# Designs tried in a protein design run: designed miniproteins, single chains. Part 60

Each design is a single chain, and the fold is of that chain. pLDDT is the mean over its residues in the fold that is shown.

## One batch from the design tools (miniprotein)

Design m2071
Fold by ESMFold2-Fast:
Order: sequence, then C-alpha cells, then structure tokens
Structure m2071 (fold): chain A 77 residues (1-77)
Amino acid sequence: MEELRERARRLLEEAENLVKKAKQISPTAYSYALTAVSAARQALEDIEKGDVERAERNLQLAEESMKKAKEEIAKLL
C-alpha cells in the first residue's frame, strides 16, 4: 500500500510539472500530461478505497501517458 501510494504521488508530481512545461511547447504533449495527472489522481483514490487492481491499471495509464508526453516534447527539442 505505501509503495503504491508513493509511486502514485511521485507520478502525480512529475505529471503536474510536465503539464507546466508542455503547455508552452506542444498541445499534444500537454494533452498526454493532463491524462497522466488525471490517471495518477484516480490511482490515489483507488488506493484509498483499497482497489489495488484499479490503482495498478491507473498507474500504468499514468506512466504510459507520461512516456508519450515526453516523446512528443523530445521531437520538438
């Protein structure tokens, strides 16, 4: 539980920072970063409810969306 919560909090922080960077650079990267924020927040709610399977799915979505956002930014830099 603590490991999943810490992972979700770190992903949320990274996604929020990426949103700030992506907003000025790429609408596509910004969209992916927003999806990552939403998924990470949902994972934290799922953890609080004890729904580990749903939390893991939302963490995977957050990680994949972060990866796509970073790839879009990398194409422009």
Scores: mean pLDDT 85

Design m2072
Fold by ESMFold2-Fast:
Structure m2072 (fold): chain A 53 residues (1-53)
Amino acid sequence: SNKLKLELEVEEGIKEIHLAVMKLANTPQEVVNEELEKMEKRIKELREKVEKS
């Protein structure tokens, strides 16, 4: 895979996670676990992209 493209995709994903963490501060406690699970899935996707390149 094109390493530069992969690095840009990972950078974008990290920025998405940063925004999700910021939103979590204002998230009702009832849905906090669901939002955390979404972030965990996104982090795993980013990790797999890096490892497969």
Scores: mean pLDDT 77

Design m2073
Fold by ESMFold2-Fast:
Structure m2073 (fold): chain A 70 residues (1-70)
Amino acid sequence: SSSQRQQLQQQLRQEILKAVAYEIILMDDPDDQRAREELARTYERIAELYRQLGDEKKAEEYLKKAREIR
């Protein structure tokens, strides 16, 4: 439904903002293994939200990002 889609888009926005915050932390401290793992999990959540929204290409892109930072 339109309401369900808006809810998923809101969640996606929140997770993207969280990813940006961790990316900034890693720019200052690239060796922060905890921030790196938290960013990977955030990318995995973004991928799941894109999959639920029907964007398989974006879902695969974010799964690749998660693998690359581990």
Scores: mean pLDDT 89

Design m2074
Fold by ESMFold2-Fast:
Structure m2074 (fold): chain A 86 residues (1-86)
Amino acid sequence: GKEIALKLIEKEKDPVGALRAYLSGGISKEEAKKFLEKYNTPEGLERAKEAVRTDLTPEQARRVIEVAKELGFTDLAEAIEEALKE
């Protein structure tokens, strides 16, 4: 449920986890933006790149990039896009 998704995002400090939870309908747009603001750090960007390389299909990664751009997190979207090219 939503509470479990929120706890996992907070434990992992993973902006990709927040974007995926929003895409699945597990959290609201406002909740996703709060996590993205909190974890839009150099460390968070490196975790996002790792998640893209290990956990996401290319199709899932493209959707995450689209949503990050839609929510105004262009640095995160660019980091994920570069990780996809590697």
Scores: mean pLDDT 75

Design m2075
Fold by ESMFold2-Fast:
Structure m2075 (fold): chain A 78 residues (1-78)
Amino acid sequence: SVDDDLQSVEQQIRDLQRRSRTLPPDVRRRVNNTVDAVQRGVDIARSQTDPDQQQRTLQRARGLVNRARDYVDDVQRQ
């Protein structure tokens, strides 16, 4: 459901922010920029009346979060 997808994205945002706390300032800035972009995507999805457009917007937001998680994973391994 849309509510489940929104809850999942919000949890992923919190996890990213938590994990980035110990990382260099430039990495934290990049993560925060992605979080802001994802939050804007969520807000856009909430304003959309077409379910197909809403799903596409949420899928793009999930893609951004997943790429940010991969980025943080790579930095933490170095």
Scores: mean pLDDT 82

Design m2076
Fold by ESMFold2-Fast:
Structure m2076 (fold): chain A 77 residues (1-77)
Amino acid sequence: VKTTAGDLFLEALSLVAQERYAEALELLERLLTEFPDQVGPFREALRELLAVLESHRDTLSPEQQARLAALRERLAA
């Protein structure tokens, strides 16, 4: 069964609730890369979730922080 944008979003939300921010970032990156045309319904929720990750950027490596910044820029467009 193929993973859907909704599946990735719900899993990322669960990971954020578990304070597993680096893993949540990876799933959000996959969602935006694999399902860019399906992001519309989740766009505001994705921005909110990325803002939560930004508030916990101290838990992320410098490489992960750069990836987070890139995702936030993609949603700002």
Scores: mean pLDDT 79

Design m2077
Fold by ESMFold2-Fast:
Structure m2077 (fold): chain A 67 residues (1-67)
Amino acid sequence: SEEDEKLNKELADKVKKDSEGGTQRAIAEGQAAGLTATVEKVKEIVRNPKSGKDVEVETYKVTLTPA
């Protein structure tokens, strides 16, 4: 369904935007703690409750290491 595709795209776009904000916060918190932040893009599958379908989304993984 074209409606499901639209809902899935809206979810993917939202998850990406939310993940970008979360990444920025994690980097700031890590730096405040004297840690080095490494950022990696990852693909995850999440269920969209609006369409009832699984959607592939892009998120960020932040790894904090001692300086």
Scores: mean pLDDT 81

Design m2078
Fold by ESMFold2-Fast:
Structure m2078 (fold): chain A 119 residues (1-119)
Amino acid sequence: MSEEEKEFAKRIKEAMLEDPLNVQALIEALKEAIDYALQINDTEFDAILHVLEIVREGFVEAMREAKEEEKPKLLEGFELFREEFLLPLIETVDDPEQKEELEKKLEEIKEEVRKAAEE
């Protein structure tokens, strides 16, 4: 992960750890990460995979840093972000096989975020 990607992951982490969750900062970090990924990748598929890795890093680190009492809210925040922003982003991909691969990657990220919440 590049320095720019680590900065996006950090911004996602910080937005998630705010009380209440900073939805605007999270959306802005996602938009900028998408723009960045599209500039450095040859395909939309590779760009979205890259964005999903940035999101994974930010949410997993947020979950690990969060207090036990805050973790349920962060899990709910991740699920809402997944449904409202990440799944629609994947839906922009025209290739059905690529869509399925991205959806599978997002489910793997969901499981990693859930596991990070347990410890």
Scores: mean pLDDT 82

Design m2079
Fold by ESMFold2-Fast:
Structure m2079 (fold): chain A 99 residues (1-99)
Amino acid sequence: SAELRERLVKALDEAEKNARKAGDEKLAKDIGILKDGALDAIAALEADPSSREALLRLIGQIIALIGLAIDARRAGLEETAKKLEEARKALLEAMRELL
């Protein structure tokens, strides 16, 4: 849904801004790359909901989000980690809606 996509984008944008504000430019860039990848993966699954390749790509983005949230927590960026977890929840809900 448009609402889930907007929630995902907002959470990732807030995570990226928080990482930049904290001085973690690498994490901010990684979050930006993941945002683009997640949106592309959603679009691919929306275009063909029967595509196993598109589904696996979306699952890969969810796993990458978990990794970035762990990296953020290890860096002491708890606010960034919480926003990445919000993004993960939105992406999981979007995947469930498309299946």
Scores: mean pLDDT 88

Design m2080
Fold by ESMFold2-Fast:
Structure m2080 (fold): chain A 66 residues (1-66)
Amino acid sequence: MILTGSKEGYVVIDKKTGKVLLGFRRDENPLEKILEIAKEKGEKIETYPDDSPEVRELAKEVNEKL
């Protein structure tokens, strides 16, 4: 799964299909919801190399809690 920035906040994308699995606003706490879907799928969160530091830190926190 890939976590990246979007116009409205953040999205989690299925790497195989390119489909958006979850979307979050910047003012929401996305950590718990992303962690839940990552556990359900048994997959770590990846980011694009050019993603913002905020996106990379969020992915790191999710992966540390898996």
Scores: mean pLDDT 78

Design m2081
Fold by ESMFold2-Fast:
Structure m2081 (fold): chain A 72 residues (1-72)
Amino acid sequence: MDPKFQRAFDFVRDSLLRSHEEDPERKPWTRADLERALAEAKEQLEPLFDPSTPEGEIAERFARLVRELLDS
């Protein structure tokens, strides 16, 4: 896997997992739902990855898609 794609994915995953753990009100989705959404987002975005895309833009695409999948 391209290191830039991996770094963007890891950043989004770690950020969302930490947010879930720190939520005192409980999110409507579970940790298992989050892990599934992260895996599906990776599978959907990996074929579309362009190494010239900025890391921040890749991270934004991951975050957006994961949230869309969690709201489905």
Scores: mean pLDDT 75

Design m2082
Fold by ESMFold2-Fast:
Structure m2082 (fold): chain A 61 residues (1-61)
Amino acid sequence: SPEFEKKLAEVIEQLKTASEEEQVELLLEFTRWAVEQGASRAEILRGLTEMSRVREEVRAA
């Protein structure tokens, strides 16, 4: 959904400047929000996969 995509993009931007502890909180809050919005399991897994990719890129930099 457009709302899901917008929230995912916002969280990804926050992950780029977040500490490791803040990144964990962002992932947990996103997952909770997505479940509350009725996002499918596939949408949630896709979002988490994208966030994991961004986290690995930040750690590698």
Scores: mean pLDDT 83

Design m2083
Fold by ESMFold2-Fast:
Formats: structure tokens, sequence, C-alpha cells
Structure m2083 (fold): chain A 66 residues (1-66)
């Protein structure tokens, strides 16, 4: 939905500013998701998906780097 897209965009911005750092992306996605009323895992997963996109790896591999 639109809220998950906004959490993803927050994570993508953080990932681009931090060289694909999964922790920075996960935190940004989580924070934006919580502000929008999404469950914590939903925003965090959106951020990890964004980090994976920047690094060229899967979201599961991005999570393993936390």
Amino acid sequence: GKKEEEAYEAGLKAARENGGDPLSAARAGLQKGVELGLPGPTGMDAGLRAAGEVLGISPEEARSLL
C-alpha cells in the first residue's frame, strides 16, 4: 500500500546516503512505518528491501548483515 511505499522510500534514502548500510535503511523504514501506523516488522522489512536494492543483494541477505 502507499504507507509501505513511503517506508520503502525512507529506507531507500537512508541506504543511498549510507552506502547501502542495512541498519540505517532498516531504522529509517521502521521509523517511517511506525509514524504511519504500520507494524514494526513491515517498516523494517521495507527498509531492508531498499538496502538490498542498493547493494544488489536479496532482502534476506541484507537482514543477515544486521
Scores: mean pLDDT 83

Design m2084
Fold by ESMFold2-Fast:
Structure m2084 (fold): chain A 90 residues (1-90)
Amino acid sequence: EAKRREGERLIALARYMRELMERSRAGLPGVRPTTPEQKELLPLVLQIIADLEAIVKRHGLSEEQAEQLLEQRIEDLEQRGKALIKEAEE
């Protein structure tokens, strides 16, 4: 159960991050949660954003490079979440 719940949480986090990217591309910047689940995940989202901003600042990355790092982070969360769910089903 614990592995399945953690996997589902990581997938939900990745989904929330992806939604924020789409909102930003549509000209709606910000991290406003739209569901109760997103409200619980908001502190983790803010921490991920802060970590990425620190990397961008440290290396002088372009907006395009920053967006690519965020895409990679989302993909990693999705893969990790799927792996945990698969382990819980076995």
Scores: mean pLDDT 79

Design m2085
Fold by ESMFold2-Fast:
Structure m2085 (fold): chain A 98 residues (1-98)
Amino acid sequence: MEEVTKKIQQLLEQAKTSSLAEKQKLLDEVEKLIKEYPDVPKSLIEEWNKAKYDYIKEKAKQQNMSPTQYTAEVLRAIGLEIDLLLRHEEEERRKKEA
């Protein structure tokens, strides 16, 4: 757990200063880790989602996305955050039953 948490933090920090293409790869790797380890701290899920919103904003500007395309990307990111937070809450609940 501690090693996974540290790796996620490192990837998120790297994403802050990376190119758009590199940010995508780093954020995708963080998403994979959170899906595999849903009991990671809620704060990391929230930090990753914030980084993903920043990525979507930068991508929208670079690719000249329409307002509708941008809104769709943001709504997908919100849906994914909610799904991951629900999985985290379910895992925390399961631990309390033990």
Scores: mean pLDDT 81

Design m2086
Fold by ESMFold2-Fast:
Structure m2086 (fold): chain A 56 residues (1-56)
Amino acid sequence: MTPEQRAAVRELRRAVQRGVAEGKAGDEINESLKRAHEAGAPLDEVRAAVREGVAA
């Protein structure tokens, strides 16, 4: 992954983690997913970030 893709994936993981901790799902996670897609992050890395965010 490029540095930009890695940063987007890391932010997605954090957004999912915050959403789960706050009992919220929605806009912030969706926005982070859009940014990861726009950065061209690999689908497997995006999926791993979501799983890690939920588990954390």
Scores: mean pLDDT 76

Design m2087
Fold by ESMFold2-Fast:
Structure m2087 (fold): chain A 56 residues (1-56)
Amino acid sequence: GSAMNKTVEQAARDLVNAFGTAAHDPALHAPLAAFVAQQMEASVEDALEALNKAIL
């Protein structure tokens, strides 16, 4: 992410950091991706990709 613009990847990383191990639950991937997509006005597919990149 950048300091001025929050990217979908940064939003996904912030969410993973906030939820910890819960963000690794596959049952939560769809609602988490939908939340990121809504907040960033992005597609659910882009949000899912960003979430997968944030989950190590």
Scores: mean pLDDT 72

Design m2088
Fold by ESMFold2-Fast:
Structure m2088 (fold): chain A 62 residues (1-62)
Amino acid sequence: MVKEAIIEALRRLGKTDLADKVSKLSEKEALKLFNENVDRKGAILATGLALRAIGDQIDAEL
């Protein structure tokens, strides 16, 4: 979930090389790499994408 949001955020920011690396890492390592290579605004974007995915899943089941 969080890892997928990070991958999508990186792809949206044009950092596809980092997205590919993150896809092979644990969530902890993915968060570390993301924070090192993306501004705090990128971290907010990843969090927003994760929350949106959760919301969409809940709405689909209601």
Scores: mean pLDDT 68

Design m2089
Fold by ESMFold2-Fast:
Structure m2089 (fold): chain A 94 residues (1-94)
Amino acid sequence: SDEEKVKEIEKLTEELIEKLREEAARADRSRRTYLGVMVGELEELLEEIKSLSPEESIKLYKKAFTALIDAARRLDLPEDIIELIERILEKAEE
C-alpha cells in the first residue's frame, strides 16, 4: 500500500540523514557545509510529509530524491550513500 511505502521511505530517509551526518563529521569545512544543507533539506522534507496524503508524500519524495541523487553524484558522495538514495528513489517509483 502507499501508506506502507511511505513508512518504508521515511525509515530509509532517516537512515540516510544519519549516514550524511557521519560523513559530515569526517569531512572538510566546504564538504561539511554541503552535507549540512542536505541534512536540513531532508529534515524539512520529513516534516512536510506529516501533513500530506500518502500519494502526495510519494510524489514529493520522488521529486526531492531525483534532485538529491544528481547532487550526491556531483559531490562524489560515498557509494553506500548513493546506493541508499537509489533504493529510496526506486521504492518511490514503484
Scores: mean pLDDT 87

Design m2090
Fold by ESMFold2-Fast:
Structure m2090 (fold): chain A 62 residues (1-62)
Amino acid sequence: GKVELKNLPEDLAKAVKSLEGLSGAALLSGIAELRKMGAKVEVKGNEITVTWGDGEAVVTLD
């Protein structure tokens, strides 16, 4: 996997990085937690885009 982070708060950045290597129910739970923290999360194929305020992250799975 690959994770790119830009201008995210430390707690949110840590949660985003934890998505790397997850699959199935664990991945869905991680995404739900990010949304609970107020982040916008979009999933497209093997890419997860997380947006919060001026911050963004892209997680590429596998």
Scores: mean pLDDT 79

Design m2091
Fold by ESMFold2-Fast:
Structure m2091 (fold): chain A 70 residues (1-70)
Amino acid sequence: SAMDQLQKQEQALAEQAREELRRRQAEIDARLAAGEISPMEATRELFVAMSDVEARYIQGVQELKQQVLE
């Protein structure tokens, strides 16, 4: 059903969001280890990354719902 398909696609988007955040955190950690950024800058960048990933996930879910309902 459309509802079952939507649920599965929402789960896929959630997994993609978690993987993207993990990747961005690894990049920030690597730059911190290389001395390219300070611990305070790393914390700020991680907070921005979390906010960006959450916003993209929410948008993706809303786009899926729009496609299924229309």
Scores: mean pLDDT 85

Design m2092
Fold by ESMFold2-Fast:
Structure m2092 (fold): chain A 85 residues (1-85)
Amino acid sequence: SAMEEELLRLEEEVIKKLEPEAKEAYENTKTEEEKKEKMRELMIKALREFLERTKDPEVRRLLELALEKLEAGEGMSVAAEEWEA
């Protein structure tokens, strides 16, 4: 689908940009709590990058919902489950 193709394109672009930062976060943080917080920050950053790069209104709405959930302290899995429900 067009949405799947757009999501794949965004993933490729954003993952390449954020991969070094994600690797550093996991290698340089000592506690699981710190690693989780760094991953949350990186996920928020990735979602914002996706929103800047996508032209698809359906993809934008999905990403905005995911961003709201992460900024509220909820995980990506919770945002995805709520969208499916």
Scores: mean pLDDT 68

Design m2093
Fold by ESMFold2-Fast:
Structure m2093 (fold): chain A 67 residues (1-67)
Amino acid sequence: SSEEELTLAIMSVSSSLSNPVTEEDAEKTLELLKKVDPEAADVFESEYKTDYRKALQKAKDILVQKL
């Protein structure tokens, strides 16, 4: 992914970390991650039902490492 795509994904994930979670928000986050970075998407998908905020933080950390 380009730096612009990564930056926008990081901003979106950071916004989700700061706001109340809905099931729709989780689905949108997963869709975004699948398009931007499969590794981040896989990590998020494996954990989001068990610990949503931990899953978001791990996905964000993966995206930041790729900038």
Scores: mean pLDDT 79

Design m2094
Fold by ESMFold2-Fast:
Structure m2094 (fold): chain A 62 residues (1-62)
Amino acid sequence: GLSEREARWARAATEALAAGETDPEVIARRMIEAGMPPDLAGPIAEGLARAVRDGAVVEAPA
């Protein structure tokens, strides 16, 4: 399971993706607002944006 801190970060990222945000900069900003360090938020946001483009978190690839 996630710690409460990690759960807040994951929720911020999930809410951004649910809102249709695929820009790594926007996803990173949402996670930083939830308390994630900027040095972690950037790489994680880029990974999430790539996963969305590759269809890993979307049923049908764009």
Scores: mean pLDDT 72

Design m2095
Fold by ESMFold2-Fast:
Structure m2095 (fold): chain A 97 residues (1-97)
Amino acid sequence: SAEEYVKKGEEYIKKGEEALKKGDLKSAADHFYEAGKYYEKAYKLGDKSVLDKAIESYEKAAELYRKIGDEEKAKEALKKAMELSVEYLEEAVKKVT
């Protein structure tokens, strides 16, 4: 369910934050990327409220992947954030139409 995916996203955000506190940038990046994936799955199941959290999670992963020199994973995470940002703009346009 969407609610179960939101809960998984929140769990991965906490894991990412704990990894950052320990200085484990690679684990942090992986955890934030997984959080983005779960929030994206919840969004696709109809929970539109988590779209911003999915975008932010992918952006955090991209920043951390770049810091550790994993340019390919950084680009993948940025691509996910950009694709979801287009959907965010489409939702905003519907509200003013």
Scores: mean pLDDT 86

Design m2096
Fold by ESMFold2-Fast:
Structure m2096 (fold): chain A 124 residues (1-124)
Amino acid sequence: VKALFLAAAKGDLDTVKTLLDSGANPAAKVPDDVAFRQALADEINAIYPNVKLKANDLVGMTPLHFAAAFGHLDVAKYIAEYMEKNGLPLDVATINSAKKLTPLELAQMLGHAAIAEYLKEKMT
């Protein structure tokens, strides 16, 4: 759901916890819906104007992608641990992302070293 993607992008750990505890899917992917993708991109760009997200770049991104891309280590850890406990792969977007990037690759590309190290350890 859009609220989980936005909370992960914002680093709002309390909202992430509430949504996941309420049955939100931690492996949810941004759908190929133009209105949804544009609204999400616009909301994130309002918070992070220097990022200049394109709606097309969001297709297939998961909550963990957003936490990794925006440098929110606490949210990334919580989502990753929640996904592992539920048997879900942390590399889920390798095939389904518009850029075919994993959360680890996004953290590495954007210089979020602590998140990259955390995710690398979880995948080894």
Scores: mean pLDDT 75

Design m2097
Fold by ESMFold2-Fast:
Structure m2097 (fold): chain A 97 residues (1-97)
Amino acid sequence: PEPLVLTEEQRKYMQEIRKELTELGTEIGELAEEIGLSMEEIIKRLAKLLGKEFESPQEFTEWLVDQILKMDKEAVKKFLEAMRKIIEELRKKLEEK
């Protein structure tokens, strides 16, 4: 793997994104509690809606960070909004049994 070199601007941006990811993680955790599933199970079901496979919340977070590093700020905002909508869709599907 190539060494990861971040500029000071990229580090600050990553800190801002960390807040957004923390909020997203909280929403996923609340969904898991409401439905009565583990975080790992919610992540697996969310991944299926994304056409991906993740075994843990950590793998999901690492994938999100990798995607975000490839995007500009506007694309990141839209991506996170899309992720929230997918979480809401997952909630509805799980509530329907």
Scores: mean pLDDT 70

Design m2098
Fold by ESMFold2-Fast:
Structure m2098 (fold): chain A 59 residues (1-59)
Amino acid sequence: DDLVRLIAETFGVSLERARRILENAKKLGFSDEEIRELLLTKGPEGFQREAVRRHILSS
């Protein structure tokens, strides 16, 4: 899965860890397209900021 590889490369983690990151992001309501766009445009820190923001807004 190209998205899992993108996550692994962006965060510097294993493919297994990248799959867990992807699964957790989907549980926060991110689509595959949103995850890809955030990682490509804003990198790992930008993605983390949006994940925190969604968690706060869903609380």
Scores: mean pLDDT 79

Design m2099
Fold by ESMFold2-Fast:
Structure m2099 (fold): chain A 58 residues (1-58)
Amino acid sequence: MEDEVGRALNEAADNILAGKDADAARERAVDLLMEKLGLDRETAEAAVNTVVTHRKAK
């Protein structure tokens, strides 16, 4: 992803995997997805979880 949303998702995934304010990082990414893409909270949370799972599986 080249946009701000993609960059924020990758940053949130890195922070979650590193144990750095994981809950706060996840909430920031969810809020950004809801604001920028108009997603509902459930869909935004699923997207964040998908990115975290994908990065962990490298």
Scores: mean pLDDT 74

Design m2100
Fold by ESMFold2-Fast:
Structure m2100 (fold): chain A 73 residues (1-73)
Amino acid sequence: LSDEQKLLHAQDLIEAEPDASEEELAERLARELGISLSTARRLVKEARASPPPAPPSREEIEAMVREIEAARA
């Protein structure tokens, strides 16, 4: 995984578990990515300092849902 992908994974984890401590998030990230706890702690701190991008527009979400539905049919 690239460093950018690791940071994105950390951001997703923080969004999924907003009430979790930095230590808990770092431990989980280290286990999931197979990285050191020190690296995971750094990534969690960087992810918290960098707010997530704005959610996709309603039109974008609807387009993605339609694509998935068409693929499943």
Scores: mean pLDDT 72

Design m2101
Fold by ESMFold2-Fast:
Structure m2101 (fold): chain A 74 residues (1-74)
Amino acid sequence: SPAAQIPPLIAALASPDPVVVHRAVGQLVKLGHPAALPALVAALRDGDATLRRVLREMLETTSNPAVRAALEAA
């Protein structure tokens, strides 16, 4: 289920590999699941410069208005 994918994707945000981080952000934003929103908001606010850049790039490609609004509010 989509919910079962969320914890490993959140863990992947801490990866030293930028390809892994980019993929994890893309999957979390695409899923748009409510359980992922607090972690995405926290990453946008408190994450390093690379993670914040990837999140902002993914905002422009998301079709889920709730995910977009939550991330923009961070």
Scores: mean pLDDT 72

Design m2102
Fold by ESMFold2-Fast:
Structure m2102 (fold): chain A 64 residues (1-64)
Amino acid sequence: ERVSVPGGGNRDVGPDAAPTMVETTVTTPDGVPRKVALPRATDEELARLADIAVEAARALAAAR
């Protein structure tokens, strides 16, 4: 089932086939982009991922 909430919908999930898996693209050290699937995370894991994303964004900005 799909949940659409105008105020709380900051989750983009894949198509209906695998709603618990989120595809993201990462660049490997070889410079080849790869798609990886992540399972549903707990709120604590999401908070840690958010911190990692902030650090990654800072590194990405510094890389330019």
Scores: mean pLDDT 58

Design m2103
Fold by ESMFold2-Fast:
Structure m2103 (fold): chain A 84 residues (1-84)
Amino acid sequence: AKTFKVYVYDPKTGKTELVEVTAYTEEGVKVLSKALAGSTKPTLSSVVVGYIYNGKVLDLEGNVLGEVKDKSYDGSLVLRPPDK
């Protein structure tokens, strides 16, 4: 398993938060490594690469990439940081 810090947008609060997600598959590692948080905080206008549902991180096709421990992030959108 590999842990990544990614930005998620919570539509319930309107806030973008830095969250740790854990990938258990090679595919999840590849996708989440591209969403790895940089120095610049993304916004909702940034590319959405996935979402959080019932403690799981899913891609836009519904494939499981990993999970988060904190279920309060359920319904949040996973954002790709802007290119440097």
Scores: mean pLDDT 71

Design m2104
Fold by ESMFold2-Fast:
Structure m2104 (fold): chain A 84 residues (1-84)
Amino acid sequence: MLDPLSLEAVRAALEELRRRGLLTEEQVERLLARLREAGSLSLATIRAALEELGLPEEVQKEFLRLYFERDTELGVKQLAEAVA
């Protein structure tokens, strides 16, 4: 089962790219479906999914940057909520 925190980080990164006009809603849904089907959020799985969608290298790099930033932010938020 995919980790809910990491899946939320992926969703947040994809929605940010969609908001910037770099991804369509259909591309966001296809990426999320592919990652759920793979059952893994490893870097290799994420990169394979991005490449299969034919996204430009710049968009792929921006997604990875946003994903890692958001994953860290969500981890910190969960720790803060757990100790509050």
Scores: mean pLDDT 71

Design m2105
Fold by ESMFold2-Fast:
Structure m2105 (fold): chain A 98 residues (1-98)
Amino acid sequence: AASVTLTVAPATTFRVTVTNNGSANATVTATVPETGASNSVNVAAGKTAVVVVESEKPSTTVTVTISNADGSGTYNIDVKGYENGKLVGSASATINVS
């Protein structure tokens, strides 16, 4: 598995958008390490998927893990953090699977 940890402003809801630029299906897991909150989604080759993870308390980091990928590819990740329904921060990263 390949992963990246992104720092966002303190938030309780994290919306993770992942674009799979590879040739195979993959599983994307978003985890808030501070609280252990996690959620996952499958993202097909050439597609974009969204996974939302809710934290029990305001948290600043999200770890995004790409697993069950067959073959190489680039994954574009955008994380938006929300507190009381308001956008408070965002971060982006790229994961390369080789």
Scores: mean pLDDT 84

Design m2106
Fold by ESMFold2-Fast:
Structure m2106 (fold): chain A 74 residues (1-74)
Amino acid sequence: KIEEVREENRRLIAELASLPAEALEAAGERLREKLEEYVERGRKAAEAGDELKALEITKEGLELLLEEAKRVEA
């Protein structure tokens, strides 16, 4: 499952990288507080040694950013 989530995160990052920088910046600004929450939760999971949980939290954050970036483009 760790490898599966890592693979999903790589796909999400690649999709985000294909979007215009302006859309990503606007989405990041709108989601700043929520993204900071995901970063903090991920850090805590990693510090606890829960790699799977940290990757799952990263996936949730990436999905949220991608959704908002697509909304900005529309």
Scores: mean pLDDT 80

Design m2107
Fold by ESMFold2-Fast:
Structure m2107 (fold): chain A 58 residues (1-58)
Amino acid sequence: SIEELEKELEEVQRKIDELRRQYLAETDPQKRREIIFQEAELTLEAMLLYVKIKELKK
């Protein structure tokens, strides 16, 4: 359902926010790069969820 997808999107956004905080606190360039990759993967997941929600609302 749309409501379930919206809750899933909110959860993914919270995980992205957590990674952003970790990135700001991280001083190791390699670990920062790994956080960027994880954030990119979650951002793609959020975009796909957003597209699904929009498609169902049309």
Scores: mean pLDDT 86

